# Ledger of designs, part 107: designed miniproteins, single chains, continued (2)

Each design is a single chain, and the fold is of that chain. pLDDT is the mean over its residues in the fold that is shown.

## One batch from the design tools (miniprotein)

Design m7952
Fold by ESMFold2-Fast:
Structure m7952 (fold): chain A 61 residues (1-61)
Amino acid sequence: DSLAFVKALHDAAKNGTVPPATPWLDEDEVKALVDALRNKDSDKIAEVYRRMAERQAALAA
């Protein structure tokens, strides 16, 4: 569930923890998103979300 994943990423950014691996994001992308959330970098967050949405669409096909 993408909502649960987003919540886990938010918690990871706040607490400095690593969220679990997901089928739509690799480990490097998860690290990049957590870093962007900590830095409040809206452009980087949007870029990672775009990649996540693309992979979710591919998995749904």
Scores: mean pLDDT 66

Design m7953
Fold by ESMFold2-Fast:
Structure m7953 (fold): chain A 60 residues (1-60)
Amino acid sequence: DEREREEQRRREELAQLERDTREAVRALTEAARVNPEERASLEELRARLEAEVRRRLAEA
């Protein structure tokens, strides 16, 4: 049945999205540490990424 394959793809997509987001958040956090003058913009990008992932996880 295709249901099992579809569920597996969904888990893989969500796992990839979570990995990509964790990596991006980590990079933004490190960049904010190195460049305090850009910290506010980098924190906003981080918050937007976290909100977008949270939204997508809630929709999935």
Scores: mean pLDDT 74

Design m7954
Fold by ESMFold2-Fast:
Structure m7954 (fold): chain A 56 residues (1-56)
Amino acid sequence: SALEERIERMAEGIVEVAKQLGKEVALALAKRELQDLPEEVRERILRLAEEKINKL
């Protein structure tokens, strides 16, 4: 779905930031950037990003 594709894209963006600046900085920046999204969507993006970062 379009929502699932957007969640994947946003999670991938957070992973790219984490590769350059580290996990803690990337997740902190993402939490601020995603604050205007519905909580459920924000949590899904952050969870997926953290899972991907932990596999690096």
Scores: mean pLDDT 85

Design m7956
Fold by ESMFold2-Fast:
Structure m7956 (fold): chain A 85 residues (1-85)
Amino acid sequence: SSLLERIENLLGQLNIHALDLYQQGKLDYSGKVNTLTTKTLQKLQDGDLEGALEVVDELIKLAESHGDESLVELARELKKLVEEL
């Protein structure tokens, strides 16, 4: 898969994770994950790679604050792929 296809797949996985959090009743946390995922996509669409990396770093810190190892792994992989753009 292309680098962009891999990034799109990870953004999709982040959206699925946010939905799972919503279904668990973690509404505030789910909303924040969804907002940061959307902002990352918007920055990438604008060609603002530095802005995208800043938003992904916010997502990593949010996930770490919740002890959410799965989200930390997804966000770190996303950061790695964005750095390769």
Scores: mean pLDDT 91

Design m7957
Fold by ESMFold2-Fast:
Structure m7957 (fold): chain A 98 residues (1-98)
Amino acid sequence: SSELKELMHRTILLEAAATLLRMLTTVLKKDPSISEEQKRELEELVRRVDEEVRETTRLTQEAVETGDPSKIQEALELIERTERLIEEARRRAKEILA
């Protein structure tokens, strides 16, 4: 039960982060001081985040529905990878904005 609560909490935070990153890239695409290459890099990072968040949500739903420990573990491992990808995207966005 505690593992399922952690899984749900972290998945909600990942979906929120993905939404904010999508909004950020929409704003940055309109900034003429940012290069085409930097815009493409951020767009690709956000695309990867969106794909992993969708997969994380799918696995979380399976884990909740089945209560299968292997599905819970798989979802938690994917969450950790997605969290690292989000931190990479945030760091790169911060560098580009500096």
Scores: mean pLDDT 84

Design m7958
Fold by ESMFold2-Fast:
Structure m7958 (fold): chain A 109 residues (1-109)
Amino acid sequence: SAETLAEARRRVRELVDEVFEELLEAIKRKLSDEEFARRAEELVERLVREILELAREKGLSPEEALALLRLAAGYLIQRLHDAKVPERHYAIVAEALARELARAAAELR
């Protein structure tokens, strides 16, 4: 239903906000690019897993689940851009998102 999808979208934004804060903390701790890449992959994998679990719990279609994943990726990228994170950190997160979204999309087909 439209109400169920709206609720799922709100929950996705909350999950993205949690991941965003953890990414900012990793940047503040001045991790190496390799350590930051591992942390970003861990956080993005968790985000994708939690969104897919949410979609299953809410009885959403594969197409709706993919839409939530795309919403999450776009929102996270927007939050990083608005926070003016360094280009190298942005690139690492964008690559992790592209990889994990491609993986999830293949599993939903």
Scores: mean pLDDT 90

Design m7959
Fold by ESMFold2-Fast:
Structure m7959 (fold): chain A 58 residues (1-58)
Amino acid sequence: SGEEGLKKIIEGIETGDDELAQEGAKELLEEDPELYKKLNDAGETKEEVLEALKEALK
C-alpha cells in the first residue's frame, strides 16, 4: 500500500517536479496515513526525505 504515491514523490523530488511530488504525497496520505506522518517527521531536507522514501518503498 502507498507504493504508487511513494514512487511519484521520489520521481517528483529527483526531477524537481513539485506538482508530481505533491500528487504522490496526497495518494500516500490516503493509502497509508501512518507512513505519511513518519516521512513528514524525517523530512527536513530533500536528501533526508529521499532516503526515507526509498527505505519505505523496500
Scores: mean pLDDT 74

Design m7960
Fold by ESMFold2-Fast:
Parts: C-alpha cells; sequence; structure tokens
Structure m7960 (fold): chain A 60 residues (1-60)
C-alpha cells in the first residue's frame, strides 16, 4: 500500500475530506488524527497522490 500524510487547516476539514474519500474511493482509506489526514491506497498509488493534492488545495 501507498500512504501519504497531509496536515490540514483544521480537524473538521480533515474529517469532511476523509468521509468523501471513504465514500467514493473503495481502494483508498482515509483516517484522521487531529489535523492530520492519512491517505492509504491499496490499488493505484496515483489515486492516493491525487487525493492528497486535493486535500492540500482545500487546506489553503
Amino acid sequence: PFTLKVKMKNKELAEKIAEEINKNYPDVKAEVEGNTLTITSTGNPLVGIGLALRAIGESL
């Protein structure tokens, strides 16, 4: 599996993004600890990378 950690602006935003990822991407697991969003892709690593970049953008 491919794992990325993204520091989010706040916990609420991290949780919203994690819920969206877990709902729409069955081969990806998104977990939240405080302000940190952890994205683990068990399939294509490019999907995990794309989701991490989106999360970074939403935290700006």
Scores: mean pLDDT 79

Design m7961
Fold by ESMFold2-Fast:
Structure m7961 (fold): chain A 65 residues (1-65)
Amino acid sequence: MTFEVGDLARAVEDYEATAVGELSLRRGDVVRVLEVPSPDWLLVENLATGEVGYVPASVLERLPK
C-alpha cells in the first residue's frame, strides 16, 4: 500500500514495539501518518493515546479521505 503524510490508517493486527522509537499498536487502533521514511516503515501518531512512534506499514490499512 502507498501511504502519504496526513493519511489516516487503521491497525489490521496487533504490533509489539521491538526497538526504541517504535510504537505498539492494538488491532483497530487509528493512526495518523506523520512521516514516510521508507515504504516499509511509517512514523505515526495513535489518535486515541497521542503516542508517536515507528510501525511497519504492513500492519496498517489506509482509510479513505
Scores: mean pLDDT 82

Design m7962
Fold by ESMFold2-Fast:
Structure m7962 (fold): chain A 73 residues (1-73)
Amino acid sequence: MKEEAEKYLRKGIEAYARGDYETAVEYFRKAIELDPENAEAYRLLADVLEKLGRTDEAEQYRKIADEIEKKKK
């Protein structure tokens, strides 16, 4: 549910802030699983993937975030 998705999003942000990028990826993926329309979670996942050098994956997730935002107008 939304509350659980927000909890994982927060944990991901905390992991990202401390430089634990792999843990941040896990939490952001969990947040997306619980709330697949949260464009912010996709953008944060893309940012972390770029820090890990996974640039192609990061670009895919940014594109998904853009599509979600366009759908909402």
Scores: mean pLDDT 82

Design m7963
Fold by ESMFold2-Fast:
Structure m7963 (fold): chain A 58 residues (1-58)
Amino acid sequence: MDPVVLAVAEKELRELGEKTGKEELAEEAIRQIRTAKNVEEVSAIARQFKEEAGAEDL
C-alpha cells in the first residue's frame, strides 16, 4: 500500500480522536489500517471509527 495514503489516514484519525475524545478508538483504527490491503479497506476502517466516535459530521 502507498505509505503516503497511510500517513494521511493516520494523521486524520489521530486528529479526530483528539477532537472527539476517542483517542483509544482512533489508535485501534490506525492499527487496523496498517494491516489493510488496499485504500478501500482504509476508507472502510476510517468510516467505522467516525460512526463509533459520533464524528460523521466532522
Scores: mean pLDDT 76

Design m7964
Fold by ESMFold2-Fast:
Structure m7964 (fold): chain A 72 residues (1-72)
Amino acid sequence: MKEEIRKLAEERGIKLSEEEIEILAEIVEKNVDKPLYDVTNVLNQAVLAGKITPEAAQVGLEVWLKRKKKKE
């Protein structure tokens, strides 16, 4: 999970801290079986709390979508 987030961020030219990568990995792993609105709400809460950037939230959402599609 963490490596997928790092790689996608690098491909998009988005610089993430190790803390942001860990937060995104935890959110994606805990919400892989949840609907889109749940993961979007969790990511938005993390942005509002100043834990991640909006760009980091976009990376997390894309990794979540990729994982969700593979599990279905």
Scores: mean pLDDT 80

Design m7965
Fold by ESMFold2-Fast:
Structure m7965 (fold): chain A 67 residues (1-67)
Amino acid sequence: PAAVAPSIPGGNPTKSDEEYKEQLKKILDQLKERGQLSEEQKEEAKKKIEEAKTDSEIGEILNKALE
């Protein structure tokens, strides 16, 4: 039996990227656990993601953090 996780259907969808940013922060936590990021890099990336206004900015932040 494969693990299946249901998607979150609601939670104040205000057309903001808040849910997307939360998912990215979760990915950053996983990357830190796998040793691909330091705690400092993770915190900096999360902070920049919070400040990011566009998907492009978020992408650049993630790319920079993963280098």
Scores: mean pLDDT 70

Design m7966
Fold by ESMFold2-Fast:
Structure m7966 (fold): chain A 66 residues (1-66)
Amino acid sequence: MSAEEGAKNGIEAARKSGSGSAGAAGAHDLLKAGYPEEALKAAQGGLEVDPNSPAARQALALAEKA
């Protein structure tokens, strides 16, 4: 799976569930694969769906530090 497909899948999961944690999970997977820019997009997508999600906020911080 490409990094871009990983980011899309994470964002779609967040939109479908209405949960920032789904976007956070996608961002974590992308960071482990070595794609910090795509992880940042996935975390941002999760936070846009649920701005009060601590998981999405933590994933965004991790992606920015990568």
Scores: mean pLDDT 75

Design m7967
Fold by ESMFold2-Fast:
Structure m7967 (fold): chain A 68 residues (1-68)
Amino acid sequence: MSPREKALELLRKALEALRAGDVEGAIRLVEEAKRLDPSLAPELDAAIERLRAGDVVAAEAGLHDLLR
């Protein structure tokens, strides 16, 4: 599995964590995805900022856009 495919799999798990209300778990998964595919860093850093600000809806929308 490529680093990109593995990163996208972690983003799917992050979305599942958000649906379960586990914001800290979602942040950890997004940070791990960024480590596997640094080319996603700008979008993933934006998602982490939104999650830390409590804007779960905007963070979820941004992560969904990456999985299209």
Scores: mean pLDDT 83

Design m7968
Fold by ESMFold2-Fast:
Structure m7968 (fold): chain A 79 residues (1-79)
Amino acid sequence: EKRKLREQGEEYFELGLRYYKEGDYEKAGRYFEKSGELYEKAGDYASAARAYSYAAKAYFKAGDFERADELAARANQLA
């Protein structure tokens, strides 16, 4: 169900924000990435792009520049 996928995406996005505030950028990136995947599966490309952008920022702060670049590119494709 697309509605449940969007609700799960929102929940994972909130978890990402929580870990980001705690300075756990690697975990934040993983939760934002999972959020983006769920929104994309639900057909909510705007929310997916936003989630992938946050994942890119989190991975950049974690020092994972390769993953940050990949998710930034993915976000731009959905915007």
Scores: mean pLDDT 89

Design m7969
Fold by ESMFold2-Fast:
Structure m7969 (fold): chain A 82 residues (1-82)
Amino acid sequence: SEALRRRIEELARTKLFLDPEKAQEIADRAMENLEEAREVAEEYSAKYPEWSPQMQADAVLVKLSAQGRYDIGVAAAALLLG
């Protein structure tokens, strides 16, 4: 989805503070790993159903960024918010 890709790029810019070209690179990798990102998003939704989508997305971004998994992190956050 082009809308999902744009949301991933925006999150890479706003949450990871990447320039537009690096955000596009992360979005490319994220789109290649959407199945893993969906699994992560589903895991957080199931584990923390009492959290808002924003809280789940923020937690995913913090956890996956700490692991160096920026592409999966922004994709999962975008899926949780959309």
Scores: mean pLDDT 85

Design m7970
Fold by ESMFold2-Fast:
Structure m7970 (fold): chain A 102 residues (1-102)
Amino acid sequence: MELDKAIEELAAKLRPGEVATAEVNGKTLIAYVLGGSPELAAEALRRAYEEYPDAKIVVGVAFGAWTDEAGRALGELVAQLKAEGRWDDTVIDVAAEDPAPA
């Protein structure tokens, strides 16, 4: 509930390649937006997991800034998280949640 709202607000505010942190109900939420910076995204995510092992990690998708390369970067992050057993601690692809435009 609060997590989804925080994700939407951070995703709308962040620009491609930016990273932000927020606290939601006493839990650390780390969000960032991919925008042609797959190395930055992977490094930021890795550092976040090391510093905040219980954090909810969020990968925001900025519409209009995505390319096939950005999609590949998301796929690599998903594969990395699955390999490390961290998939359930991560919220990826906020854009897949389609709040039907009213």
Scores: mean pLDDT 54

Design m7971
Fold by ESMFold2-Fast:
Structure m7971 (fold): chain A 83 residues (1-83)
Amino acid sequence: MEKANELLKKARELYRQGKYDEAIKLFEEAIKVDPNNAEAYQLLGDVYELKGEYDKAIEYYRKAASLGNPVAKKRLEILEKKK
């Protein structure tokens, strides 16, 4: 879907700029358009982890891992041991 790809691209640009709250909003819109986008869930986990929001990071990594994202699966294992 073109809209989901554009939202994901803009969210990644905001993430690179350190605009985490704005990036989160666009990643959330991307997953509303494409709920099976494992990369968007992984990147949401990454942003929440950087913000110290570990509970939300674990939630999003768990979803990304369930969709087959190996990076999210590895991150999830590390964060679950920290709690």
Scores: mean pLDDT 81

Design m7972
Fold by ESMFold2-Fast:
Structure m7972 (fold): chain A 63 residues (1-63)
Amino acid sequence: STGAETLAVFRELVAEDPDLEKKSGEEIKELLIERGVSEETAERIANDPALRATLIAIARALL
């Protein structure tokens, strides 16, 4: 699913950048788009700090 693909991208980003949660929503949006996440999904995550924090936490737990 799209959610599983987005989470896989977050796992890669967390592995590469331990300070991912300190990045702005716009910075995270650009990183997601560069990794193949749709612009619509990336924008939703950029505009929802709680969702973003949850996805980062789940991605870290799966490392």
Scores: mean pLDDT 81

Design m7973
Fold by ESMFold2-Fast:
Structure m7973 (fold): chain A 57 residues (1-57)
Amino acid sequence: GKLEELAKKYGLTVRQVEGLKQLLDEVSDEVAIQFAQRELGLSEEEAKELLEELKKL
């Protein structure tokens, strides 16, 4: 599915991608980007791209 494809693309687990998607419902984009950089090891650009892809789901 799409979450599995995103996990593979960004070097994350499906659980990490699902967790970030859930976080987007609770916090601002800025906080979600900071979380993705700090906890998931993504660059700012990768975090922004992943967030936009998750919003389309």
Scores: mean pLDDT 87

Design m7974
Fold by ESMFold2-Fast:
Structure m7974 (fold): chain A 62 residues (1-62)
Amino acid sequence: MVEALREEAARADNLAAALTYATNEASRVRDKVPEKLDRLQAEADALRARAAELRARARALE
């Protein structure tokens, strides 16, 4: 169970990192679509928060 939570957290964290990287690159290149960048950043933040929650639950079970 703990390993499954860690794996799911890693998946969410990896996806959040990919979205953060994409929004960072887009902000450097496409400053003209700030609303779109804000939405992607919010999605990445939500995924990072979810990963942190899953990791906290895994740590609590240890």
Scores: mean pLDDT 73

Design m7975
Fold by ESMFold2-Fast:
Structure m7975 (fold): chain A 63 residues (1-63)
Amino acid sequence: SMEELLEKMEELERKGVLAVLQRDGEAAAEALREIAKIYEEMGKHEKAERLLQEAERLLETYG
């Protein structure tokens, strides 16, 4: 359901923030990729693409 997807996205956002604060680029990128999959399921393809680009940026910066 939409509510379940939003709850999962909130949890992934929290994990992603913690990973960035810990300079764990791999964990941060993984969280963004999982959030991007949720946006794709919601039909938000442009948002998903931007998140995948951000994941690559995090890997360049911290990984």
Scores: mean pLDDT 79

Design m7976
Fold by ESMFold2-Fast:
Structure m7976 (fold): chain A 100 residues (1-100)
Amino acid sequence: SPKKEARRFLVLAEASITSISLLALLLAKEKGDEKAYKEILEKFEEINKRINEILEKLEKGEITPEEALEKLKEVMKEFIAFLRKYPELSEAVENLEKFL
């Protein structure tokens, strides 16, 4: 089922984003970079909200599975671009590119 496949892919993307965000927050905290910590937390909250909105619209039938995956790619491109400010996350960022 295209809808089930899109839902699973969105959930896996959210899990990957969460794991990388938690790592990024930990690294910022260990370095005492309060500005980076705040920026990472705010971006994670923004990205997570957008993915949840895509999931809600998909569940309600307001968007197609194809449209949901296209919207996820847009969100993922923006998150990857944000994370590229942090060279220590380069390997983790490469893992997110599988969702593009």
Scores: mean pLDDT 86

Design m7977
Fold by ESMFold2-Fast:
Structure m7977 (fold): chain A 69 residues (1-69)
Amino acid sequence: SVAALVQATGLSQGEAEEVFEALIRLGLSPVLSPEELAKALQILNAFDFDQDGSINPDELDLLIKAASL
């Protein structure tokens, strides 16, 4: 769920919704089990997201573009 992404990443709800849609396009299950959430975090980490719960807008844009390819 989007709420699980907010909890795990510290993103705003709107940012988490965009990220969640991008992750689904990349092959993430819409049912976020702990295993799928771990995969989502690994994908996000590949785009160098900040550990303080903020995401660089350039990294978010890169993830969305990657999901759109």
Scores: mean pLDDT 64

Design m7978
Fold by ESMFold2-Fast:
Structure m7978 (fold): chain A 66 residues (1-66)
Amino acid sequence: MKEAREKILQLIGQILRLIGEKFDLEQQLKKETDPEEIEKLRKQIAELDEKIKELLNEMREIDKKI
């Protein structure tokens, strides 16, 4: 309903922001040649992927209650 839609829109906004951050890190990874920096970027990308999955799961749980 209205309240659930507002929460979903808020979660979508957060997910889009995280996807943007992930995209920027992936572009940096393509340019990076230092193995230590590559490992650091991969860890940051993996962390963002987990956060995105968590928010997507929260959206699914809200959708099931409609």
Scores: mean pLDDT 80

Design m7980
Fold by ESMFold2-Fast:
Structure m7980 (fold): chain A 59 residues (1-59)
Amino acid sequence: EKTIKLGKLKPTSIANIKDGEVVAPSFPLPVNTEPEYLDAIIPGLLSDSKVIEIPDEPP
């Protein structure tokens, strides 16, 4: 089963830029099935913007 839900996703930092401005915060992604889930959530980001990966806040 392939479903994206909050609470089962791990924190992964991704943001997109639109017209020179960052418009998206961090995106939580599930375990190592990111290629499939990225294709589900990222198309909305890539349609008008460029995606940038933002690192978490390491200790």
Scores: mean pLDDT 43

Design m7981
Fold by ESMFold2-Fast:
Structure m7981 (fold): chain A 67 residues (1-67)
Amino acid sequence: SKEQRIAKLQAELAALEKELAEVKAELAALEADPTTSEREITKAQARLAVLQAGIDFLKNQIAKLKA
């Protein structure tokens, strides 16, 4: 059903938002560490961008289903 599809997407969204918060905390820790390489920071930033894109996609899908 439409309701079941929305519930599934909301659960997936919550999981990605949790992971996004964890990656943001990881990136902040990497930036605070003077031994961190530029490559490690770039990798964490890339992970953040992918997660944000996934969140935006899911939010758009949920909005379309609710309309």
Scores: mean pLDDT 88

Design m7982
Fold by ESMFold2-Fast:
Structure m7982 (fold): chain A 65 residues (1-65)
Amino acid sequence: ILPFEITDDTLVRDILPAVAEVPELRELTVGELRKLDPAKVAELLMKELNLSRTVAENLVKQLQA
């Protein structure tokens, strides 16, 4: 858990450690995540982390905020 300031250069895996197990997201920064289609990111989280659609969509929305 890294409760420090989140910037565009912050790795998504530093906010959500489970993402380190997802090859497509493991090296992704928050700034890069914001440029991706939120629906596609949610779908990857559902598939790779076995999350429900609602949980995945809420996580993507918070990370892109």
Scores: mean pLDDT 74

Design m7983
Fold by ESMFold2-Fast:
Structure m7983 (fold): chain A 95 residues (1-95)
Amino acid sequence: MKEGLEEAAKEGDYAAQTALGILLYREGRYEEAVEWFRRAIDINPNNAVAWTNLGKALHALGRYEEAKEYYKKALELNPDNTEARENLKQIEKEL
């Protein structure tokens, strides 16, 4: 259940904030997911998972240039991030 996750996220747990963002993203609540991923990154800017998922949420919103920038940030933190690399390539193919 997401209630305990929401409590932890509000208390500043960046991992809980990332997990809540992912859950909201899966529900199609992309703008809300973006807010939680941004909060996670504000606490831990080395969170490659949050950067990747922020890019995915922005991509879903049609904000391609921003999504591209955040996928690049994820790859700077983890060059082996296959998901960020493939999603970046997909955006570059569509632009």
Scores: mean pLDDT 84

Design m7984
Fold by ESMFold2-Fast:
Structure m7984 (fold): chain A 75 residues (1-75)
Amino acid sequence: SEAEEKLKEGEKAFEEGDYEKAIEYYEESLRLTDDLKLKLKALGNLARAYAKLGKGEEAFQYLLEASKVQEELRK
């Protein structure tokens, strides 16, 4: 899917150390999908990228959002 491709592009940017670009791709992936598993991956990756930028509060908020999605997956 396009959402999965954006997630992969974000992962590549993250590995290259371009955390701002990774965030843009992860946000795009999140917007393109209703799949809870893919949302969970995107949210976790957003938290990691924000942490790399020293934005701990934003990173923590994305972890909380990921936790909510994970609860939905457990039903």
Scores: mean pLDDT 87

Design m7985
Fold by ESMFold2-Fast:
Structure m7985 (fold): chain A 72 residues (1-72)
Amino acid sequence: MREELAEFILEEVEKRSGKLKPEERKEILEKLKEELEKLDEKMQELVRKWVEHRDDAEVRAQIEKEAEELLK
């Protein structure tokens, strides 16, 4: 799941920012994996949902608020 989430986030970034070089892609993917390892399972689900709703600012704002409350 974590690796799938990191790859999904990276693909969304590439769709917005353009294709990354293979070296940059690998570095960012490893960084994302490390960050996701530090999150609990609920936070990982929130991140996944946030990425899925990239074009829905209202849903993203709600998810961000829930994530902030979870981190307190």
Scores: mean pLDDT 69

Design m7987
Fold by ESMFold2-Fast:
Structure m7987 (fold): chain A 92 residues (1-92)
Amino acid sequence: SKELAEQILKIGEKVAELLKNAKDPFEREVAAALGEMVIAIGKRIADETGDKELYQAVAEMAEKLAEAARSVGDDETYERFQKLAEELKKKA
């Protein structure tokens, strides 16, 4: 539903803030795990609806999460989230 998609995108924005503000490796790991979960849920909603605009919005969210991870030195999470964004864009 549109409301679920809007909520997941908002949660993704909050998770990006958590990633940027992560103080230690534990906080980074937890925030990264939340980011992966939010991307997966967003993709699932897009898959169920066939909404190309939602695939694009979730891809942009994944790119923001990737940049947030990179800003705190988590290059592995950056690469993982960028790959997820590229896969989502192919479906948009």
Scores: mean pLDDT 87

Design m7988
Fold by ESMFold2-Fast:
Structure m7988 (fold): chain A 55 residues (1-55)
Amino acid sequence: HMEEEKKKRIEELLKKASEYLDKAAQYGRNGDFDKAKEYVKKAKELIEEAKRLSK
């Protein structure tokens, strides 16, 4: 059933997005706002891909 493959892909994307958000928070705490913004952007791209797969 294709839904299980889709669920696994969505979970992988969200896990990676969470990792990027953790890195963004770390860079933000260190005052590296340019790097923090970069990782937030990467996380948003993965979340948008996960949303697209959910439709």
Scores: mean pLDDT 84

Design m7989
Fold by ESMFold2-Fast:
Structure m7989 (fold): chain A 79 residues (1-79)
Amino acid sequence: AAEEARRLLEEAKKALEEAKAELEKLKTASPEEVPKLIGRVLRAIGEAVDALLQLRQLGKTSPEAQEAVKELEELLASL
């Protein structure tokens, strides 16, 4: 359904925004902060990938989910 696709996309976008923010912090982070920031980035990417896989399954029967997949793939590629 369109609502489910929308929720998954919003959740994935939020996770990717967090990942991008943590990646920017890595550029100026102290060596002691780096492992923690990397851990947050990897977790956020994992959440976005899980949402992408769910959207791909929905996309087999939903045009809205297909568009959400395309948008999320572009966002992941921009990381």
Scores: mean pLDDT 80

